# Designs tried in a protein design run: designed miniproteins, single chains, continued (5). Part 91

Each design is a single chain, and the fold is of that chain. pLDDT is the mean over its residues in the fold that is shown.

## One batch from the design tools (miniprotein)

Design m19160
Fold by ESMFold2-Fast:
Structure m19160 (fold): chain A 84 residues (1-84)
Amino acid sequence: VKPSDLVPGRVGSKMLDQSSRTLESQGIDKAAELARKASRIAREYDVELSIDSLTSLSRYGLLGDEKGALEAAEKALEEAERQA
């Protein structure tokens, strides 16, 4: 993984907060909940998150893809928890 592929926890947290709002607006409440949990961990522990994970969650949220959004949110949460 290149250093440019990692997003600082404070930036990643803001991206996750934005994605969670998008997911809630699309009715994907479970993915929004997972994204909010990942956001709290990233902010509290300042853990670096993969830009690919953050971008995938944002993309699936905007598309209203419930399955893709859930998988992306679970991956982002696992990444945050692993590094905390």
Scores: mean pLDDT 79

Design m19161
Fold by ESMFold2-Fast:
Structure m19161 (fold): chain A 69 residues (1-69)
Amino acid sequence: MKEEALEKLAELNEVEVETLREELERNRDAETVGERAREFQELIRNEDYVGLLKMVEEWEEELRRKAAE
């Protein structure tokens, strides 16, 4: 289930799964990442793949802004 959702993301964005994995590993101890991971898991649990994609897009947008700040 979870793998299937991540594979769907990878089909749309080849580096998406790898990028998510690296970000989670890098910031695993950060509260914000912990909360984000929980939301991610909730979406997968409810099989809301559209919501999952939206969340990932919003998360990337936020990280991009953080990097520019």
Scores: mean pLDDT 59

Design m19162
Fold by ESMFold2-Fast:
Structure m19162 (fold): chain A 89 residues (1-89)
Amino acid sequence: AEARLRALDEEARRLGEELREAYERGDLERAAELLRELARVYREAADILEEAARAEKDPERRERLLAAAEQLREAARRLEELAKRLAEE
């Protein structure tokens, strides 16, 4: 789980760099694609954190894992909303 989270974090960083390049070029279609892919990465990370929370015996750690997962799901929703707006322009 931790190794997968690190891999997803590295992928998110790479996608973020590609997104910056797309914005600099004014490539809104590519930017929208990258935002959707980043949202997918965030949802996968949230799924892993929720699974870890279900296996967690410590209530405080479980609460922190669930809070982190919720933040990632909210971020994914915002990224998808932004991608939709860019694709419609």
Scores: mean pLDDT 86

Design m19163
Fold by ESMFold2-Fast:
Structure m19163 (fold): chain A 73 residues (1-73)
Amino acid sequence: SDLERDAQSAAEAIPGLVEEAKKAAENGDKQTAVRLLVALYIMETVARMAGDEETAERIRKAAKEVQELLDKA
């Protein structure tokens, strides 16, 4: 299904988006960090809807790390 394709594409993009989000948060670029954090939450939702709980959990943990960095900045 299109949702399953979107979930696969999301899973492949996760490492790069997480790295960019963490870098933005650490540098105090709150606008970029928040935009990427929202993208990660959308990707988590898509993964859960596709039944990929493992990928959803990885995204959730990464999003939490980004949020913790934003809270420190």
Scores: mean pLDDT 79

Design m19164
Fold by ESMFold2-Fast:
Structure m19164 (fold): chain A 95 residues (1-95)
Amino acid sequence: SPFSEIQKLLDEVYDLIGELDKKDPEVGLEMASILNSSRGQALYLYSLGKYEEAFDVLLDGFRKVKELASKHDPELAKRLEEIIEELEKIAEKIR
């Protein structure tokens, strides 16, 4: 289901944040804070049936994490871009 695909992508982003947290805990904490905020907002919007708004909030969160990663680990930022592209494809199927 689209929900299980989104959860898989969320888990992948959290794993990448964990990789960076081992190298730079301050940056890892900032990334986790961004993603936790976006995930919380997206889940709330999803519970209201606002699916498109929920996807947009989650995509914005992933993009902000990637922007931060780009300054510290360009290879990890590239992996985040691939995950963002997958989330965009899922969002297009639901629109």
Scores: mean pLDDT 85

Design m19165
Fold by ESMFold2-Fast:
Structure m19165 (fold): chain A 55 residues (1-55)
Amino acid sequence: MERVEALMKRFEELSLKFYDKERTEHVVNIAKEAIAKNPSLLDTFEEEIALLEKE
């Protein structure tokens, strides 16, 4: 399973519940760029998404 790709999809789906499509695309792109530059952030980002999905 492509971990980064799956995580970005989850973040996009989550963001679409709270933001419009344009804003969602912007924040997803920022997250993709940040993780690409520093892959060690992936674990923290996944944890944050899981917490937000839990509500």
Scores: mean pLDDT 76

Design m19166
Fold by ESMFold2-Fast:
Structure m19166 (fold): chain A 107 residues (1-107)
Amino acid sequence: SAQDQLVLQALDELGRLAMDPSRSVDEVRAYGEALLAQLRADGVSDDLLQKFQITYDKILEVLADPSLSEAQKQALITALTAASADAIRYDLSVEQLQKMLDAIVAA
């Protein structure tokens, strides 16, 4: 759907910014909040907004983890955004996506 494409584009943009080591966690947070606000303004469904929100939360969790190297953070952000894209493309539930994101970060 057109809404699916908007959320997929927003996830791609957030992931690229989050993988840039020159960007602070606060810059990524501000950008993610702006993307979420824009998706809400565009009338994106609550289901898709929740999928974006939980992915955004996990990206911030990864970025804030001082035990992870830059390479590990980039790999995890790539895996989180890929899982979210699959959940949107294949119409997986918010609960299923949450479990996938939790499993990625726990590995």
Scores: mean pLDDT 90

Design m19167
Fold by ESMFold2-Fast:
Structure m19167 (fold): chain A 58 residues (1-58)
Amino acid sequence: STAERIGAAIFAALEEATGIKVTSAEDILAALKTMSEEEKEKALERMERAAGEVSRES
């Protein structure tokens, strides 16, 4: 489904930003807790871009 593809894209984007493998919502929360405000802002931009790309395809 589109939602699953968006989720996968977000996970991949966050994994690239943190260097940590992300497979669940708990992993996302854990990764975000280790990030500075600047890193969180960049990660959110990357995640939004990834989600937008998948949404455009669907």
Scores: mean pLDDT 71

Design m19168
Fold by ESMFold2-Fast:
Structure m19168 (fold): chain A 84 residues (1-84)
Amino acid sequence: KKEELEKIREKAINGEPEGIVERFVLMLKGLDVPEEVIERAEKLLRKAAEKGAEVVMEVVRKLKGLMNKGVSPEEALEIIEKEL
């Protein structure tokens, strides 16, 4: 819903780790990414969020960068998981 998406956006803009995770997960759902891959991404991002907002932002930046180059979400996750 519009109100829910706006709240998630607000949290992500303010650097809240949970908001950044939720926004990225919604993006993957919009791209019709398999549920198993979305669950892997959420787990990875939640682990990064425990280390702080800067860490989760860096992980999201790297994942988006790989996907923008044509790397699949699953392959992008494998690459980032090896760096953590």
Scores: mean pLDDT 76

Design m19169
Fold by ESMFold2-Fast:
Structure m19169 (fold): chain A 92 residues (1-92)
Amino acid sequence: DLEAAVEAAIEALRAQALRDSTPEQQPSVEEWIERQRRARLELGLPADQVVILARVGEEMSREEAEEKARALRAELEALGVRVGGIVIEPLP
């Protein structure tokens, strides 16, 4: 079911963001949704496509973030979710 797949994708993306952040840097659900909306707008993607946001930090290089984003893309596509793009976020 597409709705269940989208919900699973949202949780997978949140889990990925939480794994790559300290507890103090964990985004709220609202912040994560807003980041997805902005990424879709910047890429010109429709609302039914998901953007993978990978963060570069002291504990994760750009290359590691890109590899994890590619793995997550494959997982989401296997669940029937359309992935429109991958965005690597710079260090703050």
Scores: mean pLDDT 63

Design m19170
Fold by ESMFold2-Fast:
Structure m19170 (fold): chain A 95 residues (1-95)
Amino acid sequence: SNALREEFKKAAREATYQLFLLSQIAEFEGRTELAKKLREYIEKIVEAVNDESLTDEQIEALTKALRELIDAIRKNMPFDEILKLAEKVVELAEK
C-alpha cells in the first residue's frame, strides 16, 4: 500500500509539474481556454492523490495512466492527445 502510494505520488507530481508548464506556455500564447483546462486537470489529479479511499487497483491504474500522460508530454504529442490522456486520468480517479 505505502509503496504503491509513493509511486502514485511521484507520477502525479511529475505529471502536474509538466501540465503546469504547458498551462503557462498556453497562457503566454493566448490559448486561455487550453490553459484553464490544463489547470482543471492539475486540480483533479491533486484531489486524487489526497483521496485516502482509493484501492490499490485504482492507484495502479491511475499511476499507469499518469505515466502514459508524462510520456506523451515528453514526446511533444499534440495538445488534443495530451488532453485525452489527462481526461482518462480524471475519469479513473472519479470511479
Scores: mean pLDDT 87

Design m19171
Fold by ESMFold2-Fast:
Formats: C-alpha cells, structure tokens, sequence
Structure m19171 (fold): chain A 90 residues (1-90)
C-alpha cells in the first residue's frame, strides 16, 4: 500500500537520475505503452478465453480504477510530505 507507493516513487527517481527526466521522447513513451498494453491484452484474452476487444475494455477499466485510486491516495499526501519521504529514502 503506502510502502508500494514509496518504492515506486524511489524507482522512478532512480531511473530519472540514471537516464534523465527527458530520457524518453513522447513518441518512445507512447510506443512502449502501446506495446505493453498489447501484450497485457493478448495475455488476458488468452487466459479468460475472450476477444481482444473485450480484453482491452477490461484492462482499460482496471487501469482507470487503479489510476483513480492512486490519484486519491497521492492527493492524501501533501507535496511537502512527498518530498520529505523521498529525502528519507535517499
């Protein structure tokens, strides 16, 4: 829960430190996201025995829910609190 958010934030900070904040272009980020989404859709369709279109809808619903949940959880942390957590984990 909270530990997972902290580990993810640290992982992103470490990746940015190694590769830079602009290491991936908008096109490269989009291509990576598309490739990963496609793989997840294919795997879900195969596991559930459903169409790729149905699998995409389910995945998008799950992602939307996770994003909303993550945003709600992040909104509970003030920017100063997030900066303090990052400093403590450095």
Amino acid sequence: DAAERVLRARGLAELRARYGEDALSDEEREALAEARIRELIEKLAEKEGISLEEAREILLERVARLVAEAEAQRASLAPEEQAALDALLA
Scores: mean pLDDT 60

Design m19172
Fold by ESMFold2-Fast:
Structure m19172 (fold): chain A 64 residues (1-64)
Amino acid sequence: HMLSTEEVIERLRELNKRLNELIKQGKYDEALAFIDEEIARHADDPLLVAALRLSKENIERILK
Protein backbone atom coordinates (compact mmCIF):
# COMPACT_ATOMS: atom_id res chain seq x y z
CA HIS A 1 0.00 0.00 0.00
CA MET A 2 1.53 3.32 -1.16
CA LEU A 3 1.15 6.10 1.39
CA SER A 4 -0.33 9.49 0.50
CA THR A 5 1.86 12.59 1.06
CA GLU A 6 -0.09 13.39 4.26
CA GLU A 7 0.34 9.80 5.52
CA VAL A 8 4.09 9.94 4.73
CA ILE A 9 4.45 13.20 6.69
CA GLU A 10 2.54 11.78 9.69
CA ARG A 11 4.57 8.54 9.59
CA LEU A 12 7.80 10.58 9.47
CA ARG A 13 6.70 12.52 12.57
CA GLU A 14 6.16 9.23 14.43
CA LEU A 15 9.49 7.82 13.22
CA ASN A 16 11.38 11.03 14.12
CA LYS A 17 9.85 10.96 17.61
CA ARG A 18 11.12 7.37 18.05
CA LEU A 19 14.56 8.32 16.68
CA ASN A 20 14.82 11.31 19.04
CA GLU A 21 14.02 9.04 22.01
CA LEU A 22 16.84 6.65 21.00
CA ILE A 23 19.30 9.52 20.40
CA LYS A 24 18.42 11.09 23.77
CA GLN A 25 19.25 7.74 25.42
CA GLY A 26 22.58 7.51 23.52
CA LYS A 27 21.37 4.44 21.59
CA TYR A 28 22.83 5.56 18.26
CA ASP A 29 23.43 2.04 16.91
CA GLU A 30 19.78 1.15 17.62
CA ALA A 31 18.65 4.41 15.96
CA LEU A 32 20.65 3.63 12.79
CA ALA A 33 19.39 0.02 12.74
CA PHE A 34 15.81 1.29 13.19
CA ILE A 35 16.18 3.62 10.18
CA ASP A 36 17.65 0.83 8.02
CA GLU A 37 14.76 -1.48 8.93
CA GLU A 38 12.17 1.22 8.12
CA ILE A 39 13.88 1.96 4.77
CA ALA A 40 13.73 -1.75 3.90
CA ARG A 41 10.08 -1.99 5.01
CA HIS A 42 9.08 1.05 2.92
CA ALA A 43 11.39 0.46 -0.08
CA ASP A 44 8.39 0.94 -2.43
CA ASP A 45 7.78 4.50 -1.12
CA PRO A 46 10.53 6.74 -2.58
CA LEU A 47 9.50 9.88 -0.67
CA LEU A 48 9.62 8.12 2.71
CA VAL A 49 12.89 6.36 1.81
CA ALA A 50 14.52 9.68 0.78
CA ALA A 51 13.47 11.34 4.06
CA LEU A 52 14.75 8.38 6.13
CA ARG A 53 18.09 8.42 4.29
CA LEU A 54 18.49 12.11 5.18
CA SER A 55 17.71 11.31 8.84
CA LYS A 56 20.37 8.57 8.78
CA GLU A 57 22.96 10.94 7.26
CA ASN A 58 22.20 13.56 9.93
CA ILE A 59 22.70 11.04 12.76
CA GLU A 60 25.95 9.78 11.18
CA ARG A 61 27.22 13.37 10.88
CA ILE A 62 26.53 14.01 14.59
CA LEU A 63 28.47 10.85 15.53
CA LYS A 64 31.45 11.86 13.39
Scores: mean pLDDT 78

Design m19173
Fold by ESMFold2-Fast:
Structure m19173 (fold): chain A 80 residues (1-80)
Amino acid sequence: MKAALAAAGGVWYAIAKNLLAEGRFDEALEEAKNAIELYVESGNLDDARRVGEDMAEEFRRAGKDELADELERYAEELLK
């Protein structure tokens, strides 16, 4: 079960990266949140943290600092 959740997290992370590459930043944020949630539920806390850090950095690189801040706060709350 947890392995399936982690695999789903990877799929949502890939979707988030593709949406970000397309400039669909709001949708990329929502799918990044979904990926983080699935990794947390599967007990893969390091992967959840990595997704949050990677996507937040990409949002900041694109000048979307508010989206980066929102994602970092979301990840921090779930990783408590």
Scores: mean pLDDT 84

Design m19174
Fold by ESMFold2-Fast:
Structure m19174 (fold): chain A 104 residues (1-104)
Amino acid sequence: SLGEKLLRRAEQLLDEVKAGLDAVKAGKISVSQFADQAELKIKQLEEITKSAPPELYPHLIQIYEEFIKILDEGIELAKDDPEAQARLQKLKDRIRRLIEQLRA
C-alpha cells in the first residue's frame, strides 16, 4: 500500500541519518556535510507527512522523535562549527513542527 511505502521510506531516512552521524564520529564527513544530508532527508519527511494516512501517525511520530535524538548528537558534535550547529537546531525545529502537525 501507499502507507507501507511511506513508512518504509521514513524508516530508510532514519537509518541514513544514523549512518551520517556515524560518518561524522568516524571523521569521514564534516558536521556541515551532515547538516546538508539531514536537510535533504527532512525535506522528504515533510513530503511523507503531507501524504501520510492517520494510521501511520503514531509510527511516524516515533521515527521523528528518533530523528531528533540523532540531530541532538549532531549538535553536540558541532561545538566547533557554530553555523552547522545553528543549521541542525533549525532542522530539529522543522521535525518538531511535523510531530505537532501529526498530533493535531
Scores: mean pLDDT 91

Design m19175
Fold by ESMFold2-Fast:
Structure m19175 (fold): chain A 117 residues (1-117)
Amino acid sequence: MSEEQLRKDINDALVRMILSVGKIGSDNLSKSLNVNNANKSIDNYEKTLASLEEKAKTIEDPELRQKVLELIQEGRKALAEFKQAVNNNDGKEASKKFEALTEKLARAYELLSESEL
């Protein structure tokens, strides 16, 4: 896979994750349904990040590959912590962990964009 395609895939994942947070927040009419819907979305994002991690292993530049892999792995950790906060109904912690996730993905996107200069 090309670095350009991986950059686009990371950006698509980031945008989809940001858009889904509003949907998780709008389901406040049933806590059990909200938790089930949130966990399904999070499980799908865990699968997306796992796929991005495998794609990042194909980066030819070993230094860029290591940095992007580390950022995706840190993002996966932040997503796991976000899932825990959501299940604990801790909105402040969930917000912090989601910001950490999006920051890691944005940094990976920037590194891949700079490598094309």
Scores: mean pLDDT 76

Design m19176
Fold by ESMFold2-Fast:
Structure m19176 (fold): chain A 93 residues (1-93)
Amino acid sequence: SLYDKIIEILEEARKQLEKIHPGVAAVLKEGIDRVKKLKEEGKSLQEILDTIADYLVRAKIEIDLTVKDPKQKAEIRKVLEDFERKVLELVRS
């Protein structure tokens, strides 16, 4: 399903983030768990996308609070931008 493909994209991003910064990866995991619950409850695609957008904002806040190295910050932001792009490309198909 479309929802399963979205979850797969998010899980791949979480695995990449775990190698860079476990704290930011934990924020994305909370978002994935929320998306899975919304899918089980039969919520709309828009509610799932709004949830992903909310957890992207939370992840960016976590980066600014916890990540001090500018290079590591850029690597994490690239992972977030790459998965957001993949989700949007999938939904627009």
Scores: mean pLDDT 87

Design m19177
Fold by ESMFold2-Fast:
Structure m19177 (fold): chain A 95 residues (1-95)
Amino acid sequence: SKFEEMRKLQVEFIKLLEKAGVDPLEIVKDAMLLTGVMTEVWVAENFDLSEEELARIRASIDETFDYLLEKYKDLPEVQKVIERLREIAHEILDE
């Protein structure tokens, strides 16, 4: 269910960027970064990872969210969606 919530937020992210007039190719690239985050979260939950490997995945996820938050800092609705995605990703990794 948390992965379904992340997928719904990714669709909301795409629709908000379209309404804001962001270039379609930039929307695709940034939506793919969120697909990467969901894949990293899935790997962390399903693979038997070392503490060092898990820390590297967490760092990669945080780097992606920091990049998107800075890129879309002038779009408050987009910021809200990114922050909620980050919250869910952290909740899954902390379980």
Scores: mean pLDDT 89

Design m19178
Fold by ESMFold2-Fast:
Structure m19178 (fold): chain A 66 residues (1-66)
Amino acid sequence: SLEDLEERFLETLRRMAEHFKAEGVSKEEIRKLARFAVDALAEKYGLTPEQRERLLEKADEIIDEI
């Protein structure tokens, strides 16, 4: 389902963001990478603009918490 896809994507994003932060990558650079990943996912699975924006908001929340 779309919900399962989003959940799996966000969990993977959290792990990758934590890894990059530990490696000394800035939060700004991690956000750029996250935006690229969300855009690629949206294009591949045909997400609506509203679904893409919601996913971007959730990704930003994860990065802010790390």
Scores: mean pLDDT 86

Design m19179
Fold by ESMFold2-Fast:
Structure m19179 (fold): chain A 92 residues (1-92)
Amino acid sequence: PETYIKPNEKLAKLLEKVGLKEEWISLDELVAALSEYILDEKLLGPPSQPHIVNLKGTELGEILEVDELDMRDSQLIMELLEKNIEEKRVVE
């Protein structure tokens, strides 16, 4: 089964900028879109800390209400994303 999510208005607007216009998206599509946003905006940390993402002053930082993310902290990332998800559905 695949998990689909419906993003809130703020997250949906961010996703439209990276080409995701669907009302319902998979978790894999969400993760891919966020990775594309981070790369496009050049938010990755220095070579010594490539897992650190600088979100200060970004739309994603405003949505997640954080200035910095450790990409290795998948639990925190999912918790922050869940605050911006209106509904979840599991499709067979």
Scores: mean pLDDT 78

Design m19180
Fold by ESMFold2-Fast:
Structure m19180 (fold): chain A 75 residues (1-75)
Amino acid sequence: MDAATNEAVARAALEAARAGGGAGAGYGMKDIAQHGEVPLSPEARAAAEEALRLAREAGDGSGTRAMQEGLKVRG
């Protein structure tokens, strides 16, 4: 998986967080982290962390937890 794909995942998480959903994008990141298929690019990680902040602001507890787990596994 290339940097563009990693950024697309992070962008999807950001947009899901803005919509107040967050969970779907978080699950995608968690799945990638569990399999260890690719590391997050610096850009994708920054976008994922911003998506996590927005998910917290939106009050999406489940999405926030899934994203936190994914980020923890990936370091």
Scores: mean pLDDT 56

Design m19181
Fold by ESMFold2-Fast:
Structure m19181 (fold): chain A 110 residues (1-110)
Amino acid sequence: KEEAIKILREIIELYKETIERIKKAKTKEEILKIFEETMDKIKEYYKRMAEILPERKEEFEAAIELLDIATEKVKLLSKIVSAEEFKEKVIEYLEHQIAYHERLIEELEK
């Protein structure tokens, strides 16, 4: 349980670092690369979570599938919107992910 909370905190810190990297990015290609690198790292964290909490394995496997879906949607969005709008939308998504993982920590602590 404590190990799972530690991983969730690492995920939150990674998302925060990713937001700062995206803020400094100049092109949609740079933003997309940063986003994809982050999603790959988050999938590895969820694989570790599935090993630590085997009773919640299906939940973490579903989360990995949702990350792949989110990545494809972000790729599609990059073709449709301006670079500035793309940056704003990706940051908003990552901020929502931070809030979601903070709630997961609260649920695991009770």
Scores: mean pLDDT 86

Design m19182
Fold by ESMFold2-Fast:
Structure m19182 (fold): chain A 71 residues (1-71)
Amino acid sequence: MKKYSKEFSSGTRYEAELGADGDVKAKAEGPEGTLEGEEKGGVTRGKMKMKDGSEVEFVAENGNIVSKKEK
């Protein structure tokens, strides 16, 4: 498996992992909030949680966003 990590001067930290089957998982954490994502079989699911408690979830297929839910 391939793993990547990067920390930016803003305090944001990004991590990504590529599985043997081509599945991808990524997460980012910073002062503004957190972002998590997972891709399997051309379908990407992501979730963003902001510092103020607002949340956004999305689903994308083949690079196109097909659904988005805000809280």
Scores: mean pLDDT 72

Design m19183
Fold by ESMFold2-Fast:
Structure m19183 (fold): chain A 91 residues (1-91)
Amino acid sequence: SSLVEGLEQGAAEFEARLAELEAEGRGAEVRALYETGDADDFSGLMGKYLLEIDKALKLDPETSKKLTAELSEKMDFYAAAMNARLLEELR
């Protein structure tokens, strides 16, 4: 329950931040990041987001380690899906 809620919250906040970036007229920067294959910078942003979620959950070290690994894997899949969709919509 708590893990699913945290993941959904993180996904929603990430979508909101992407929408804000596009609304600020920074859509060209997002597109350039994806088209140049600067995945390391994008992964860095996602890593910061995962850390923020982990802090919000305030779990014990062992449980946190397991959940952050699971969240990281899920977030990577989410990021890849969002990347593909954004590239398709920007065409």
Scores: mean pLDDT 56

Design m19184
Fold by ESMFold2-Fast:
Structure m19184 (fold): chain A 60 residues (1-60)
Amino acid sequence: MSREEILAAAAKLPPETRAALERVVDSLEQAGMEPTEADFIAAARALGPEHEKAVREALA
């Protein structure tokens, strides 16, 4: 999945969830890598099960 597709999905999420996903994108871009769906699910899971569910639904 492309970075642009994931950021577009993140725009539908709560501000704290969106901020966590944007941080993942920034970190991976700085390392020259593209973020994956698994990276976003892992970041949301760290915030809590409600955030993981929101990310899974947004990416579906």
Scores: mean pLDDT 75

Design m19185
Fold by ESMFold2-Fast:
Structure m19185 (fold): chain A 100 residues (1-100)
Amino acid sequence: MSSEEEMQKILEIAQQLRNSPLPLGILSSRVEDGKLILLLTPVVAELAKKLFPENTSEDGRVVLDKEQFLEFLRYLAEKVKDIGPEAAALLQEAIEQLES
C-alpha cells in the first residue's frame, strides 16, 4: 500500500474503535502529516503517557505512527483483559487488522 492508503486503513481502525458499543477511551481520531492523532479520555491518556510520554499532550492528545498505534493497542489490550474481556477482544481484532 502507499503511505496514504496505510494511514487511511489506520484511521478506519481508530474510527471503528471510537464508534464501538464498548467505549475504549477514544474521543476523536484524525490523520495529519502522515500520523494518527487521537484524543483520549483522561484514564486512557495516562496509559498513553506511560508508553509514549513525548507523543502525549496534557489535554489527552496523542500523535502516533503505525508502529506506535500497534504498540498502544497491544498495551491497552493487556491492561483491560482482566476487567473488560470484550474490550480486549475488540482491541485484539484491531491489532490483527493492522498486521494484515
Scores: mean pLDDT 78

Design m19186
Fold by ESMFold2-Fast:
Structure m19186 (fold): chain A 90 residues (1-90)
Amino acid sequence: MPIPEAEILLSLGLIFKSLGDKLAEKGDLESAAESYEKAIKLFEEAIALEPSEEIRANLAETYRNLAKVYEKLGDFEKAKEYRKKAEEIE
């Protein structure tokens, strides 16, 4: 398996997750959602290459954080969707 590619994807995902966290803390909810969505795509690609509890845990947390952002934006349908995705992973 191309282990280095999974590690690169995980690292990039963590960067975007961290950026999303900081943007959400500042109340920049739209930019936070965008950063979390980028992190999710990277974590999903990483899991496809290498099933890892670390990647799964970060993906689940990112889903929960994105759900909170969508709830604050008033998008309750997306909030429910991402909350469910987090539960299915954990």
Scores: mean pLDDT 86

Design m19187
Fold by ESMFold2-Fast:
Structure m19187 (fold): chain A 80 residues (1-80)
Amino acid sequence: SPALTLIPEYERIIATGSRAERAVAHAALAAIYSALGFDDEAAAYYEKALALTTPENEAEVRATLRRYAELLGAEKALAW
């Protein structure tokens, strides 16, 4: 699955990236885990994305979550 190849990349960004990059990475992982049916993990990543969100990166965080939720059919993530 394309989603599974993205998980290690976003985990690396969480470990090494800037605050803005880490916010986007958490949003992407929230949508990916939601699409895979791991609702508790998806919610945890979403909460972490919100904690890292600033006025400067809010639009990119929202766009990333929406893009992956739509692409992967993560209906629960689209409701966030």
Scores: mean pLDDT 81

Design m19188
Fold by ESMFold2-Fast:
Formats: structure tokens, sequence, C-alpha cells
Structure m19188 (fold): chain A 65 residues (1-65)
């Protein structure tokens, strides 16, 4: 599960570097889905990991604008 979060972070960073807003938005939406699933499953570690990943990508996106 953390591997999937890492893949989405990589895709999000790649989208930011390419100025691909659609790719960035899709990566963020998939991370949000994983976060919600982790919360429902009671997996606090995965939920926090996904939330931290979303926060990092959002910060990088703002820095590029």
Amino acid sequence: MKEKVDELVKKGKEAIEKNDYKGFTEAMQELARLYREAVKAGNRELAQYALDAMTELAKLFREKQ
C-alpha cells in the first residue's frame, strides 16, 4: 500500500515538472482515495503517509506557480 502512495507521489512530481495540471489532479485524487480507504480500514499509518504525500505535492505545486 505505501508503494502505491510512492508511485502516485512520483507521478504527481512528474506532472508538476511537465506543467501537466490534469496529471497532477489525477495523482491527488488517487491519493485522496487511498487516504479515505486507509481511514475506513483503521490503518492510521497508511492514512498519515497518504496525507503527508498530498501535503508535499500541494506544496511543490504552489512553489512552481
Scores: mean pLDDT 84

Design m19189
Fold by ESMFold2-Fast:
Structure m19189 (fold): chain A 86 residues (1-86)
Amino acid sequence: SSVQKQIEEIKKTEERVKKLADEGIAAIKTGTLEGQMTAGSYLVGLSVTHVSSEQLAKQSEDPEVAEAAKKLSEVAKKAIDEVTEA
């Protein structure tokens, strides 16, 4: 169903967010300008994901999609915090 496809894509995005956070933290730990620029680029992507998933959670007519989007927004917010604190 359309609902199931949306939930699967949200879950795949959650996995990508977690990998992106780990890669961003590793990039910062190199202590290089290139590492900082890479982490900055990842933070832009994480911020877009956070805002977009928060909006989907508020606007979705399907409660399962809204719940999945809310969880993704929380995971993306945590990822942003972890990368910025590295």
Scores: mean pLDDT 90

Design m19190
Fold by ESMFold2-Fast:
Structure m19190 (fold): chain A 100 residues (1-100)
Amino acid sequence: SKYLLNLSARGSGEAVVEALRNLDAISKEYGVKISVRLTVGDREFIGTPGTVADRLAETGAEEAEMRITALAPSLEVAQKIIQAVRDAGVEILSEEITEI
């Protein structure tokens, strides 16, 4: 089985960059594709955790909101993604894990 994760989160620009760096590391370690849609004011950035983190860091934004989608190979990896976001100090607004 695989696990579709949809996550929405909000935090300071610094905390969101840290969360995205943590997600980039998980993506590389487990070979999982993580897709990010980041909102900063009226602007939107779409990409991988690493590319979106670089763009957010360049903006110097005080606050950001993100939507994360991943197809995790296990429930453990899906939970690691959620925990990495929490550990960075980002507020989770919604989380959904669906077994496929």
Scores: mean pLDDT 90

Design m19191
Fold by ESMFold2-Fast:
Structure m19191 (fold): chain A 115 residues (1-115)
Amino acid sequence: SMEERKKIAEEFKKVADETLAELSRAVQEISRLDPEKAGEIAAEFGRAAGALTRAKQVLDENPFSDEAIEEAKKLLEEAVKEVQRGADIASEVNPTVAERLRRAAEKLQEAAEKL
């Protein structure tokens, strides 16, 4: 139903915002430990942030369109892969940061599957 789709879209937006906050936190923490690796992670996070922002915009403009949902799902899959690559790089510097990013990617994947 339209009301169920609205609820799913709002739940996704919340997960996207939480993921963006975790990405920002991870870049900040890794930058303090390893500036070179932070640069590599920042590139992956920049791509993930862009994809998440675009997915939110697509769902805001037309949350009931199957076409918009399909576009948002593709953007989310891209963001998940980018967060996972960032986690792999982070694992070389701080395993705790890597674990937080992997959890963020899992939540984002679950949100994508509900769309």
Scores: mean pLDDT 82

Design m19192
Fold by ESMFold2-Fast:
Structure m19192 (fold): chain A 60 residues (1-60)
Amino acid sequence: MKITREEAIERLSELVDPETAEQIALDLEKHDWLTEENLERIEKMVRLGLADGEAVRAAR
């Protein structure tokens, strides 16, 4: 199910800085990957330090 960029930013900002959360959400939106499943995967990767500061192409 698709989610909004704002919802993704809000959820990610609990794990990373708001600026980083915005950049991740924008990258997902550009690739039409802004879905609940992709966001959950990214949240897990951030917690493990795997998606820190990168465009999250790996969470595909």
Scores: mean pLDDT 70

Design m19193
Fold by ESMFold2-Fast:
Structure m19193 (fold): chain A 76 residues (1-76)
Amino acid sequence: SIYQEILERIRRRDYRGALELLESIPDLSEPALQKLKVTLAILSKVPVEETDEEAEIAAVGGILPVEALVYLLRNS
């Protein structure tokens, strides 16, 4: 499932890879997934080497849209 692979990439902190998969979905009209796309685009621009692991985990947990995570889990 493409949704499961997106979740796997997010868990690996491969935000660019997750974004690329999300952008490969031809009908990305789901509002939760569009919100996730914006969030992943922002996260993919942050240099990972400048981010503490704990700060990154806190930031990801705080800014990822819950509705998108639920949608990915339900459709995995």
Scores: mean pLDDT 69

